# Designed miniproteins, single chains, continued (3), part 106

Each design is a single chain, and the fold is of that chain. pLDDT is the mean over its residues in the fold that is shown.

## One batch from the design tools (miniprotein)

Design m11923
Fold by ESMFold2-Fast:
Structure m11923 (fold): chain A 106 residues (1-106)
Amino acid sequence: DKEAEEALDKALELIGKGDYESAIKVLEEALKKYPDSPLVPKLYTALGLAKLKLKDYESAIKAAQEALKLDPNYAEAYRVLGEAYKALGDEEKAKEAYEKARELEE
């Protein structure tokens, strides 16, 4: 899905520049237009990362959980979960998420 890939690439560029609000708009639009794309787990994970950067930890967790519901082996989504839980002080859930990310990347 070329259009979904272009949207993901644009969102990641915006995240890299610190333009998290614009990245969220691009990602939410892509999720509406391309809900059946194989890139949906990556789109949700990028959305979670952008929300995490804005300190919207609850929304970051929800986005990462949606990614993992579709692709339970996506290590980057577990990293977003781990960082959000750590920021909220849930050290046990953060450890579980980081360990899952490590297992999937190693």
Scores: mean pLDDT 89

Design m11924
Fold by ESMFold2-Fast:
Structure m11924 (fold): chain A 63 residues (1-63)
Amino acid sequence: MAKTETIVYPAMFDASEEGLKRAEEAAENAKKKYPGSEVVLTRVKTAPGKLDGIYLSLKKKVL
């Protein structure tokens, strides 16, 4: 049986234009580092009055 393991990249970025560019660069670097894994960017809306965030996660198949 194959299992899928989710690895959370230890990076969070602002949901601003600059933060989006940085998150996309991190995602491309993650694809190069783990070419067999699915790279997912998740955009998170925080509580009112706080900046939205973007975090990066990797999904890797484990045997």
Scores: mean pLDDT 63

Design m11925
Fold by ESMFold2-Fast:
Structure m11925 (fold): chain A 82 residues (1-82)
Amino acid sequence: MAERLLEEARRLYERAREAAEAGDLEEAIRLAGEAAVLAARAYGGDEEALELIRRATEAALAGDAETAEALLLEAGELIRAA
């Protein structure tokens, strides 16, 4: 389930970036928030992973999908190590 939740979170971050590029900041914030919740659920409350998710959300809201994706991948590595 964690892999699928991370994939969905990454997809939502991409949609948030697209919404931000279209000038729809309300939609971008909503989608980034949903992505953060899904990623947090994937990690079962690991504090380090949650911090990476928070930073990924900030990157996504800034339109930096590449950084957001990299941070989500790093968080996914922590799940594998757990």
Scores: mean pLDDT 71

Design m11926
Fold by ESMFold2-Fast:
Parts: C-alpha cells; sequence; structure tokens
Structure m11926 (fold): chain A 82 residues (1-82)
C-alpha cells in the first residue's frame, strides 16, 4: 500500500538537495528580504498542510509530507538568522 522504495528514496534525496540549495540562496539574500520570504514559506506550509488533508493517493500524501518537512526546516533555519 506504500509507494515503491525507489520513489521514496528519490523524494528523500530531492528534499535534502532542495533544503541545501535553499539554505545557500537564503544566505545570499539581503536581511531586508527575510520577512517576505518567511511569509511566503508560511503560506506554502499552510497550502501543503491542506494538500496533505485532501490527498487521495499515497504519492500525493508523500509529496505533501516531504514539502511540509522541508518548509518547517527552512522556517526553523530562518529563525536562527534573527
Amino acid sequence: SSLPEEVIEKIKKRKEEVFKESKEIIEKLPKEKLPELEKELKEALEYYKKALEEAKSEEQKAIAEAAIELLEKLLEYLETLK
């Protein structure tokens, strides 16, 4: 009933890659842009929380869960920059 192992592995690796890339981009942003980014990430988090609740397939659920975890980690990282 779960996704194939290969798909789960790809989602996990992509999540790790996106997190690393996002941190590098955030580090280069002017401090004045951080509040706007935080707002956008919070809005995206609420979107994916709703998507998780409405998910009809294991794939949709896995994608939403990965997005939520990524966004929560990015928001936590932004808090360390304040």
Scores: mean pLDDT 83

Design m11927
Fold by ESMFold2-Fast:
Order: C-alpha cells, then sequence, then structure tokens
Structure m11927 (fold): chain A 60 residues (1-60)
C-alpha cells in the first residue's frame, strides 16, 4: 500500500542518514535525497526504484 511504501521510505532515509554520519560517504545523502524527492513528487514507481537502489547500496 501507499502507507506501507511511505513508512518504508522514511525508515530507509533514517538508516541512510545514520550510515552517512558513520562513514562520511556522501552517496548515502544522495540516496536519501532521491527517496525524499520521489516521495514529495508522489511518484510511487520512483519511490520503489530509489528504495531498491538504496537497499542495494546498504548491502554493499
Amino acid sequence: SREELIRRAREAVEKLIEKAKETGDINYYKLASEIIRAVAAGDEDAVREALQKAEEYLKS
């Protein structure tokens, strides 16, 4: 659902910001920004794409 997608996006943003603070890697901030922009635009496909990209980066 849209609500679940938004909650997942918020959780991912929080994790990305935490990782950015720990590592100093600006790519975590870029990924968080991409998710925030997609959510603000109301584009669910863009949110899903940004989340997949962020989750993959978090695993590396």
Scores: mean pLDDT 85

Design m11928
Fold by ESMFold2-Fast:
Structure m11928 (fold): chain A 92 residues (1-92)
Amino acid sequence: SEKLVEELKKMIELAIEHGAKVEVEAEGDTVTITFSGLSPTVMTALALRAIGMGLDGADVRVEIEGDTLTITVGGLSQEEIEQIKEHVEKLK
């Protein structure tokens, strides 16, 4: 959904603004976004946003390991996946 893509873009922007590294991988209708080098505050903010997307009915999985947050989102179109990838590349 458009709302889901816009939320993911905002999360990517927040992470990069705070010096995190962002990597995106895609397979089928699923995107995996890895945020690394997160402060505890930014980690908490991103994790809460991801949980909020899940509560709103999005197909989202969240994994936390140290200062790394991995978000896996399913049910995306190829155009939505391309928008997310392009957004990350342009903000590097």
Scores: mean pLDDT 86

Design m11929
Fold by ESMFold2-Fast:
Structure m11929 (fold): chain A 65 residues (1-65)
Amino acid sequence: MTVEELLKLLEKALEELEKYGSIDEELEEEVIKALKELFGLTEEVAKELIKDLEKLKELIKLLKS
């Protein structure tokens, strides 16, 4: 997985959080796996980065830099 592919998954997760208040379980698992593989993050840290709208927006901005 590339950073660009991860960004697309993160933008989809952001849309789901805004519309439904939750992220689909399969999508959440894919995002966590990508964060662990691309950046060497632990599962706990990856979950914290996507736990709410503000954190997810911050992560997307950081990755676009």
Scores: mean pLDDT 83

Design m11930
Fold by ESMFold2-Fast:
Structure m11930 (fold): chain A 90 residues (1-90)
Amino acid sequence: MHLEKAIKYYLNEDYEKAIEYAKKAVEENEESDKLLAAQAYLVLAGAYSALGKYDEALEYIKKAKELAKEIGKSLEEVQKKTIEKIEEIK
């Protein structure tokens, strides 16, 4: 899955590839799996923040929050699920 690849690249500090795969995860899932798309937006925000691109990071946090709201979840709940997914990736 593209989200798992994005997280693996993020953990290896390959932020450019993390962004590439997280964008693919959004494109594949934004209509069909809004929770996964919101998680992918949080990975994008983390990667852009790590690159010092804070304006882009903030925009992706806003997109994650909007998708979370559409599925009746808080941003904090999506962040928790994203952390759980990161911990599952060995």
Scores: mean pLDDT 83

Design m11931
Fold by ESMFold2-Fast:
Structure m11931 (fold): chain A 94 residues (1-94)
Amino acid sequence: SSLQEELAKLTLELVEIANRMLREGVTEEDVERFLELAERLIKLLEENNAPQELIDLVKKLKEEAEEAYKKGDEESFLTYVLALATLAQELAKS
């Protein structure tokens, strides 16, 4: 389905950006790209009437990642990035 195709594509992009940041370090450009992808995931879930608890979880992970980055806590930022990428992978399998 188009939803499954969009989820798969978005998941691949989230996994790629996460792996890049783990390999090459966290850059402002990659942080901005990650936040854009997270917002796209939220919008995709909202447009397809996903459970509210799931939408709230993705929003929380995005907010916690933004706050960690603002504090210069790159380890916590990467932890939230990996959690969101993992969640996206699980959704794409469904």
Scores: mean pLDDT 87

Design m11932
Fold by ESMFold2-Fast:
Structure m11932 (fold): chain A 90 residues (1-90)
Amino acid sequence: MKPSLEEVIEEYLKKIREALEKGDRDGVYALVEELNGTIAERVAAGEISEEEAKKLLIEFYKEVKKLAEEKGDEETVAMFERIIAYLESK
């Protein structure tokens, strides 16, 4: 059985926290891109709606922003703040 998107997101957040601990910003961005791909595949397969995917992505980006704030990565914070604002405006 495929894991739920909530389980997938939790696993990616753990990996992102580890990448931030190591100062691996490129790794953080790669993980975000991988999760976006996974969510897009689930939408294309009809497993979740586009609206549900959007809500999950907004929550995921909010958690990434929070982790970046904890690590003092102001550039990553600013990037995800803009992404969140853009998605919430749709």
Scores: mean pLDDT 81

Design m11933
Fold by ESMFold2-Fast:
Structure m11933 (fold): chain A 56 residues (1-56)
Amino acid sequence: NEKAALEELLKALKKEAEKLGIEVPEIDPSKLSVEELEEFLAELAERIGEAIRAKA
C-alpha cells in the first residue's frame, strides 16, 4: 500500500504549498508509478523549502 501512503503525502504537501502561495502542478497520482510519484513529491518538497528560505 505504498502508493496510497504517497498519495496521502501528496495531499499534505499540496496543503503546505497552498499556505505558502506556491503553485502546485496538477497531476493525477493514480496515473503515476510509485517512482514517478516519489520524484514529484521530492521536487515539491524542495520547492516548499526554497520558498520558506526565500521569504525568511
Scores: mean pLDDT 78

Design m11934
Fold by ESMFold2-Fast:
Structure m11934 (fold): chain A 67 residues (1-67)
Amino acid sequence: SELAEVYKNLALFYKSLGREDEAEKAYKEAIKLKPNDAELHREFANFLESIGREDEAAKQREIASLL
Protein backbone atom coordinates (compact mmCIF):
# COMPACT_ATOMS: atom_id res chain seq x y z
CA SER A 1 0.00 0.00 0.00
CA GLU A 2 1.30 3.46 -0.97
CA LEU A 3 -0.45 4.86 2.11
CA ALA A 4 1.49 2.48 4.40
CA GLU A 5 4.76 3.78 2.89
CA VAL A 6 3.62 7.39 3.56
CA TYR A 7 2.93 6.55 7.23
CA LYS A 8 6.29 4.76 7.54
CA ASN A 9 8.07 7.83 6.15
CA LEU A 10 6.09 10.08 8.54
CA ALA A 11 7.15 7.83 11.45
CA LEU A 12 10.84 8.13 10.44
CA PHE A 13 10.44 11.92 10.11
CA TYR A 14 8.83 12.28 13.57
CA LYS A 15 11.46 9.95 15.05
CA SER A 16 14.23 12.21 13.64
CA LEU A 17 12.57 15.18 15.41
CA GLY A 18 12.24 13.34 18.75
CA ARG A 19 8.43 13.44 18.47
CA GLU A 20 7.97 9.97 19.92
CA ASP A 21 4.14 9.99 20.27
CA GLU A 22 3.62 11.07 16.65
CA ALA A 23 6.22 8.54 15.44
CA GLU A 24 4.47 5.70 17.32
CA LYS A 25 1.05 6.68 15.90
CA ALA A 26 2.46 6.73 12.36
CA TYR A 27 4.13 3.29 12.79
CA LYS A 28 0.85 1.85 14.12
CA GLU A 29 -1.11 3.25 11.15
CA ALA A 30 1.42 1.76 8.72
CA ILE A 31 1.14 -1.64 10.49
CA LYS A 32 -2.70 -1.49 10.34
CA LEU A 33 -2.41 -1.08 6.55
CA LYS A 34 0.27 -3.81 6.14
CA PRO A 35 0.03 -6.09 9.22
CA ASN A 36 2.07 -8.89 7.54
CA ASP A 37 5.04 -6.68 6.56
CA ALA A 38 7.93 -8.18 8.58
CA GLU A 39 10.27 -5.28 7.77
CA LEU A 40 7.74 -2.74 9.09
CA HIS A 41 7.43 -4.66 12.39
CA ARG A 42 11.26 -4.71 12.64
CA GLU A 43 11.49 -0.95 12.01
CA PHE A 44 8.85 -0.31 14.69
CA ALA A 45 10.80 -2.62 17.07
CA ASN A 46 14.00 -0.61 16.41
CA PHE A 47 12.09 2.59 17.23
CA LEU A 48 10.65 1.14 20.46
CA GLU A 49 14.13 -0.07 21.51
CA SER A 50 15.61 3.40 20.78
CA ILE A 51 13.17 4.94 23.31
CA GLY A 52 13.68 2.27 26.00
CA ARG A 53 10.52 0.21 25.39
CA GLU A 54 12.37 -3.12 25.29
CA ASP A 55 9.46 -5.48 26.03
CA GLU A 56 7.29 -3.96 23.29
CA ALA A 57 10.27 -4.05 20.89
CA ALA A 58 10.74 -7.78 21.64
CA LYS A 59 7.04 -8.44 20.84
CA GLN A 60 7.35 -6.67 17.46
CA ARG A 61 10.51 -8.68 16.61
CA GLU A 62 8.67 -11.91 17.49
CA ILE A 63 5.78 -10.93 15.19
CA ALA A 64 8.27 -10.15 12.37
CA SER A 65 9.97 -13.56 12.82
CA LEU A 66 6.60 -15.34 12.37
CA LEU A 67 5.70 -13.54 9.08
Scores: mean pLDDT 88

Design m11935
Fold by ESMFold2-Fast:
Structure m11935 (fold): chain A 74 residues (1-74)
Amino acid sequence: SEIEEVIKEIEEYAKELIEKYNLSPEARAKFEALLEQVKAVARSLLEEGVPKEEVLEMAKDALEHAVNYLKKQE
């Protein structure tokens, strides 16, 4: 499914951010919780026919903002 492929790409990007920013276990747990929310929103948007490229850009932007915020709180 195209939806599942997009969700997998979001998950892979999140994993790259966790590794790149070297998040603490506590920050990682918070980030993973936010990832689940981002995935849920992405699924909803894709089901409503929003283009996959737009959904990916929005999801990656949200995750990048979240990881920067969590890293700043360390």
Scores: mean pLDDT 86

Design m11936
Fold by ESMFold2-Fast:
Structure m11936 (fold): chain A 55 residues (1-55)
Amino acid sequence: EKLDELIERYKKVIEFAKKQKELYRKNGDTKGYQLAEKAIKNAEEMIKRLEEKKK
């Protein structure tokens, strides 16, 4: 239905998570950094699946 809107929301989440990942790196929070990387990867995979189904 509104796949474009959903994809854009995931893209914004990824950008926010990348910013958080940078902050975790600066603070030496290895655990937070790794969790942010997983969140980014999962969101990127979701976008890929949605884009493959989008016209």
Scores: mean pLDDT 80

Design m11937
Fold by ESMFold2-Fast:
Structure m11937 (fold): chain A 68 residues (1-68)
Amino acid sequence: SPVEALRAEAAASTDPRRRRILEIAAGLASLPEDADLELAARVAGHSHDLSEEETEEVLRLARAAKAA
């Protein structure tokens, strides 16, 4: 599944920041279809002290995984 692909990429990542982004994106992509992904990404970004660019990347990855 696209969510499993994100988790596999996270596990293979040697960059702790990239791993975190991929793990958060996989979590968001696992939310119900009616979930507000934009709000969830903003909340996760704030909680994990992500930059604006990192938060946008989380949202992009999660949306792509849900659309697949």
Scores: mean pLDDT 85

Design m11938
Fold by ESMFold2-Fast:
Structure m11938 (fold): chain A 96 residues (1-96)
Amino acid sequence: MKEELVERTLKALEEASKAARQRGDNDGARLFENVKKRVEEIADGITPEQLEDLLAAAERLVQALKDPNTSPSEIASLATALGLLVVGAEVEVKYL
């Protein structure tokens, strides 16, 4: 179950990067590629609950990026929420 959640989360982050690139947001694409790498680095220590939260945030971001009517401010809000979840998971895995 955890391995499947990791794979699904990494795939969603890759899809977010590709969708950002399709919108012409190369900086956003690079950010999501970096988030994917950071999740890979903590995959062994991250909890299923943290992965479910990350997956939900990543999938929501993918849907927003694929919708041409989604505002830049909404994308920024979703990307910020995803970033905070990643930082929280990294702190718990590395320091707790």
Scores: mean pLDDT 85

Design m11939
Fold by ESMFold2-Fast:
Structure m11939 (fold): chain A 103 residues (1-103)
Amino acid sequence: MEKARKELEEKGKELYEKLSEEEKEELEKNKPLFPKELTLYEGTVLIKVGEKLEEKRKELAKENGEDNPSPVTVEESRELMKEILRELGLSDEAIEYVFSLIE
């Protein structure tokens, strides 16, 4: 489990360093909204997953001929999040760790 935590933090740091100064400032302003146990880098991963999740929802709505994405179930949201985390290069162990932080 320590390996999963390190993997998430290293990925979060990589993503954070690629952010613009404006995005970094916005993320730091939103830090008080994070669970107290989350680091800034772990929070960066969760925010990027949220952005990609919204993007995938809009793509699915467009494919179905809908102007707005329909609400997804908790189960569907979790499946999409797992896909996004794998696309970011996280292992299955790191993905399980991410879900432990948000559940």
Scores: mean pLDDT 71

Design m11940
Fold by ESMFold2-Fast:
Structure m11940 (fold): chain A 97 residues (1-97)
Amino acid sequence: NPVEQQSKEVTEAVNRLAELLINKDEEGLREYFIDYAKTVLGLSEEKAEALFDLFLNNENFDTDEVGKKMLELKLDDNMIVALAVFNAAKIKAEKEK
């Protein structure tokens, strides 16, 4: 079932990214996110890096400024999924601190 496989991959990515955030492993966090975005979501390295930098440099994704930057980057569906996965991992990591 493709939907079940996608759900499993998202859950595994969220859990691993949250672990890396809790451990403050910035290099591992970047490497894992970029690899996930490229191999699972089919994003280019340039898009994956831009999304990672957007997420790290913006403390609150719900701000109008972040929304404007997302529109300027012309986010496709896969880029939105990548940001949602990273945001879920950050929320999980903050609850476990």
Scores: mean pLDDT 71

Design m11941
Fold by ESMFold2-Fast:
Order: structure tokens, then C-alpha cells, then sequence
Structure m11941 (fold): chain A 56 residues (1-56)
């Protein structure tokens, strides 16, 4: 549940809250386009944010 440095950087760069970043991290790949649209980011950025949370 702790966010690593890469995840914190993604949160700051994308203007996401910790809760929104964790929601992206828990989402299935097919859910990422809908979440990206809701948070005003690209699907590529959502995929990157998910990877950043899962890697550390």
C-alpha cells in the first residue's frame, strides 16, 4: 500500500491524488481508458502510473 518514488513522481506530474493513483493501480487494463478520461490524462499515462505503483 506504500507508494514508491516512481509512483509519487507520477502522482505529482499527472496532478492525481494518492487515492486516484491507487484506483488506477488496482484497475484492470480494460478499465484504464475510462479512468484516464475521468482524470484528464492519456491512456499511456494511466498505464505508466499503474506500472510505477506496481514496480515500487
Amino acid sequence: SSLGTAALAAMHDLGLSEAQLREIARAADEELPALARRYGISVAQARGAKAAVLSG
Scores: mean pLDDT 82

Design m11942
Fold by ESMFold2-Fast:
Structure m11942 (fold): chain A 62 residues (1-62)
Amino acid sequence: SLEELLKEAAELAKELLEKMGLEYSFEDVLAGVKGAVEVEGGTEEAAKKIIEQGKGLLEQMS
């Protein structure tokens, strides 16, 4: 479940970065997301929070 959430967060983060004109590999973005989630406690709740924030940003950029 956490691994699935991390992948979802990474896919969302990569899409946001691309919309901002920034190009990163999925692997690099996933590593960054894992680090961010670990700083927030390494929980599924932390990953969900990151996903929700990313979805909100993506909606504003549509």
Scores: mean pLDDT 80

Design m11943
Fold by ESMFold2-Fast:
Structure m11943 (fold): chain A 69 residues (1-69)
Amino acid sequence: MEEAIELADQAGVAAVTGDRERAISLLEKLKELVPELKEMIDKAIQALRDGNYEEALKLIKEVIKKLLE
């Protein structure tokens, strides 16, 4: 859905700017909207918690790709 793509994009921007808490909050909201992608989103959240912003961004981009069916 378009709203899910916007949330994922915003989470990516927050991750790029180093705003970990904002990125995690946006991804948690995204999980509620697209529970079918929960495992990938949880992996992105864990990467953010570990301070691995590069890995988190890769996972967020993969989520966006899956939303663009």
Scores: mean pLDDT 82

Design m11944
Fold by ESMFold2-Fast:
Structure m11944 (fold): chain A 74 residues (1-74)
Amino acid sequence: IKEIEELTEQLKEAAAAGDLEKAKELALKIAELAKELGDDEMAEALRRMAEDPSTSNADLAAATEAALERARKQ
């Protein structure tokens, strides 16, 4: 979960800077870690959001924060 926390903070910084490409890349890395932790549903949701061209930086930041909270409960 610490690795997901670090990536989530990096994604928030990229989102604040307006770097959507970097935010999407970080979201995919978080999705891979969620899958490794056994949360296939969250991993697939994050992957779909990262690949969706209509997804905003704010949407990605919110989704990754939700994934982090879910990982903390495990």
Scores: mean pLDDT 75

Design m11945
Fold by ESMFold2-Fast:
Structure m11945 (fold): chain A 92 residues (1-92)
Amino acid sequence: SAADDAAAALRGAALGHVLNGAGSAYEVTVDGDTVTATVTLAEGADAEAVKAGLGAAAEAVVASGAGTAASARVEDGKRAVATVTVGGPAVG
């Protein structure tokens, strides 16, 4: 599904941040038409750089046609979060 494709893309990006030492943990959740990736920032990580990378991955999902909207933010200086909306009403 578009949600599964978006989740796979965001999971790959989030894992990349963990593997390069910028993240200590990540999670990807799917709730209806919304896919959210969260990277828990490692000590001393550049939060804006992680946000930019995760946001670029979310925007790439939109550019590929699998998503309709993307956003990224830093929460409490501790987490980088990207969200993708995958189409209109879920049509199986």
Scores: mean pLDDT 81

Design m11946
Fold by ESMFold2-Fast:
Structure m11946 (fold): chain A 48 residues (1-48)
Amino acid sequence: MEEEKRVAEEKERNARLDAEIASTPDVQKAGEIARKELEERLRERRKR
């Protein structure tokens, strides 16, 4: 099925991106900060 192909491709892309992120500690910290910022913005939107 087409969904099976997409899931497999997405797993490969995620694995590749995850490996690149893991090799860069600065990116990991930036990702953590960005995640907190996004969560804050989502809370703001949900309140509205």
Scores: mean pLDDT 70

Design m11947
Fold by ESMFold2-Fast:
Structure m11947 (fold): chain A 112 residues (1-112)
Amino acid sequence: SAANLRELLGLLDRASELVGEALVALEAGDLEAAIEKLREAIKLLEKMLEMEEDPELRELLRRAIELLREAIKAIEAGDLERARELLLEARGLLGKARDLVEARLAELEAAE
């Protein structure tokens, strides 16, 4: 439904905001804050994955979760450059997921 897609869009925007905040924390050297924000983003993405049946969107969400988990491991290992690269890649996938949800919402809202 359009309402479900709007909820999904809101959750995607919140997850993307958390990843952005994690990048800011990482650049500031606040590794605890970065990890906490990434764990929260993963929880939101896992919740979306439970709600979503579209295989293309599910694959983007699954890949984003994997990248965020790899980023946490990189932070814990002290590989901050690798963590940053993984977070930027995850942001790209979340952007693609957002575009797909927005396109689906537009199609439903255009239906007479």
Scores: mean pLDDT 88

Design m11948
Fold by ESMFold2-Fast:
Structure m11948 (fold): chain A 58 residues (1-58)
Amino acid sequence: LSPEQRAELDAVFDRLAAGLSPEEQAALRDLRDRLLNDPEYWDSALALLEQARQEEAA
């Protein structure tokens, strides 16, 4: 993932975390780290970015 894609994903995860408990936020941070560092999950990470872009474009 590019630095720009990582920054966009961080913003998406920050928005997702806003409604969660501290325990759920910790789990979300672990998931974010896996999505950013494991190529197996990059397709899922890119899908999240595409969804976020569609929401912002509306």
Scores: mean pLDDT 73

Design m11949
Fold by ESMFold2-Fast:
Structure m11949 (fold): chain A 74 residues (1-74)
Amino acid sequence: MLSDEELEAEVMVALARMYLGIAKIEAKQGNLEAAAEAVEQMRRLLERFKKEFDDEEAIAEIEEIIREGEALVK
């Protein structure tokens, strides 16, 4: 079973993936401002996660998800 900290990491990664999905849908519909807002939400999640957790693997996964989202709006 995951520890409470590992469970929180899994939840944060899942939230980042959800926002990436939103960014992809919005970008495909031409709503680049909404897509950029979803990417900004992912960045805020990462900043908050880094303040409480030192999980390098989860941090790296969220950073990669953010990078994929940023590519949609640049």
Scores: mean pLDDT 81

Design m11950
Fold by ESMFold2-Fast:
Structure m11950 (fold): chain A 64 residues (1-64)
Amino acid sequence: MTLEERVAELRRRVTEAQQRADELMKDPSKPEEAERYRREADVYSEGADVATEHLEQMKAALAA
């Protein structure tokens, strides 16, 4: 898997986790689950940011 594909996969997972958190937030009977999904979204988002930064550094090196 390329870094571009990896970043795309991580972004997709972040989006899915955020969507689930939003849906659960509308249901007051599942507040703990909503918070868990928010935490998961944060972890995936951080991973995507790190992977994106690494990809940008590689592109810069190739351009030089």
Scores: mean pLDDT 76

Design m11951
Fold by ESMFold2-Fast:
Structure m11951 (fold): chain A 55 residues (1-55)
Amino acid sequence: SAAELVELMREHPVKDVARALEVPEETVRRILSGELTLTAPEAVLEEWIERLRAL
C-alpha cells in the first residue's frame, strides 16, 4: 500500500531511497511531506516496497 511505502521511505536516508527508486531526492522529500500524492498501480507500489526492503 502507499502508506506502507511511505513508512519504509522514512526508515532510510533520502539519498538511498532516491537511488533505489530511480527518482530525484526532491521527489522523495515531496512524497514524505505530502506535497506529492502517490498515485500508481498496486504492482508498482509493491515493486518499490521490495526495493526499499532490500536496502
Scores: mean pLDDT 80

Design m11952
Fold by ESMFold2-Fast:
Structure m11952 (fold): chain A 71 residues (1-71)
Amino acid sequence: SKEKQLKARENGAKILDELVKAGVSREHAGLAVQLAALGFSPEEIRERLIKAGASEETAEKAVKLIEEALK
């Protein structure tokens, strides 16, 4: 939704910090936040994180935390 995109853009730094504290690398956390801010779906974010070298476990964790932060 447009509201979730705006929230991701406005709170990107906070979401990135939460991802890093949860054990997501800063590189993958930054990519995940950027993709959310661009309006990518959770599934698309997961797929792109894996293509960027994230494990399936790390990608799933990042996507879950982003979905929680954007609710």
Scores: mean pLDDT 83

Design m11953
Fold by ESMFold2-Fast:
Structure m11953 (fold): chain A 67 residues (1-67)
Amino acid sequence: NADELLKKGEQSLKAGKFDEAIKYYEEAIKVDPNNARAWALLARAYFLKGEDEKAEEYITKAAQVLG
């Protein structure tokens, strides 16, 4: 489920494996595109990689999903 994918992403993020974390967050979004937390965590991972433009795109999607 999406929550387990987010947990795996969090574990990868804590290990400094940003690309692996991104992959888990992207899989969570495929399972549940309305999961605002998944979009926000994806944005955070991109921000930590220094990809500010992608981070801004995904935080906008999180806001759209949240309403």
Scores: mean pLDDT 85

Design m11954
Fold by ESMFold2-Fast:
Structure m11954 (fold): chain A 61 residues (1-61)
Amino acid sequence: AVGDVYEAVRDVTMISNPLVTLKKGDLVKVLKVREDGTVLVQSLSTGRRGLVGAEYLRPAR
């Protein structure tokens, strides 16, 4: 959900400008959920934002 922290289940490149790669286990905050199955996230380690497929994320504590 929006505002929740999620964990990347694998290495994945976010759709962003410039392009940013998430590593498996990276924590991201969900900023916006889109109807096409992508989510706008912000990396907690780098502060970078981008779109990623929802299937590559799982809830984190």
Scores: mean pLDDT 76

Design m11955
Fold by ESMFold2-Fast:
Structure m11955 (fold): chain A 93 residues (1-93)
Amino acid sequence: KKLSEEEKEEYKKLFEKFDKDGDGVLDLEELKEFIREFFLLRGEEPSDEELEERAKEILKKADKDGDGVISFEEFLEWLEENRTEDLRSMFTE
């Protein structure tokens, strides 16, 4: 369930792209754009409604502090815990 260094680097680059405030966290809106880009890179285009629903699910599971934002470390922890259910699997039935 460990992410490789290569996978971590790719996710970090994508995270930094959508961290518009540079504060090291993603809010719901930024997380939606991050997930959208993730799916576009894999040939899928989910609806805004689906993106909002899934982003809220990720925040609920990974945001242990309840701040309504997710840090890069919390995001990686969530991915490592749910590696068999990657982001794509969460959105494809």
Scores: mean pLDDT 68

Design m11956
Fold by ESMFold2-Fast:
Structure m11956 (fold): chain A 95 residues (1-95)
Amino acid sequence: EGERLLREGRYEEAIRVYDAILAKDPNNFAAWHNRGRALDRLGRYEEAKRDYEKALSLDPNSFETWANLGRVLRRLGEYKEAGEYYGKAMELMKS
C-alpha cells in the first residue's frame, strides 16, 4: 500500500502509512527505507537521512539505501560522506 502511494506521488499519505507500520513494527527495514524516499521527494532531507540511517542499521546490504543516503548527503552539502556511501552502494551492487 505505501509503495503504491509512493509510485502515485502521494508522499504525505505514504509517510502516514509508514508511520502506522513503524508504530507496530519499528524494525521494518522496508518501511524505514520507503519513508525516507517519501521525505526525500518532499525535500525533507534531514528526516530522510535519519530514516535511511535507521534502515541501514537493520539491513546494511541494501545498495539502494546506501545510494539514496549518498544523494541526500550531497543535497545537505556533506560531499565527502556522500562519496563514501556511493562507493558502498557500488560495492554491494556488484556482489
Scores: mean pLDDT 88

Design m11957
Fold by ESMFold2-Fast:
Formats: C-alpha cells, sequence, structure tokens
Structure m11957 (fold): chain A 55 residues (1-55)
C-alpha cells in the first residue's frame, strides 16, 4: 500500500541518520553523504503527503 511504502521511506531515512551519526568522527565524508540521502528521502515523503492529503 502507499501508506506502507511511506512508512518504509521514513524508516530508511531514520536509519541513514543513525549511520551518519555513527560515522561523523570516523568518516565525515560518508556521514555527510548519508545525511544528504536521509534529507532527500524526507523531502520525497513530504511531497507525497502533500499530494495525497493523507489524514
Amino acid sequence: SREELIRELEREAERLKELAEELKEKDPFLAKVFELAARSSEVVVEQIRKRMALE
């Protein structure tokens, strides 16, 4: 379902944020890449929610 897919995207964004936090001192470049990837997923979810007017 669309709801299930949105929840999956939200979970992936959260996992990418966790990975970024873990890597911030060991590999700042990869941490930043994951941070940007998480942000992109969040933007996609926001656009889908606006389009669908989910209640």
Scores: mean pLDDT 81

Design m11958
Fold by ESMFold2-Fast:
Structure m11958 (fold): chain A 81 residues (1-81)
Amino acid sequence: SEAEKLRKEILEAVKKKSKKEEIDKLFSEYSKKVAEEAKAEADELLAKGEISEREAAVRYTGRVLREIGDLLTEVLKIKKA
């Protein structure tokens, strides 16, 4: 996915000690793509009748929080190593 590619680019930029502005730009692009992909997945399941509107909202929010939280955890591990 595009979000997965951006995640790898962010981790490499952090390891290379790239400028804060570069990392912030990549993180902004990543957050936008995670939200877009999470919404597309939830909307697809909703359209198929596999989940309710409430479940779609929970799935969307949960995925965004998990993906961003995981990335931030990995970034902190790199910075503290």
Scores: mean pLDDT 85

Design m11959
Fold by ESMFold2-Fast:
Structure m11959 (fold): chain A 60 residues (1-60)
Amino acid sequence: SEEELLQRIDRVEADWDAGRVDPAELQRIFAEAETGSPEVQERMRRFVARRQARHDAALA
């Protein structure tokens, strides 16, 4: 289950990096990660940080 959630986060990040986002899945992984293990929460923290950095770079 936790490994499946981490795989889903990896897939969502890869899709985001490719310029494609599934908003429903993004909302689900955020909700699940908020109450997940410290490892899952750290993985989401990295995802959010990378998303913010790429968003900022794209607008510069």
Scores: mean pLDDT 79

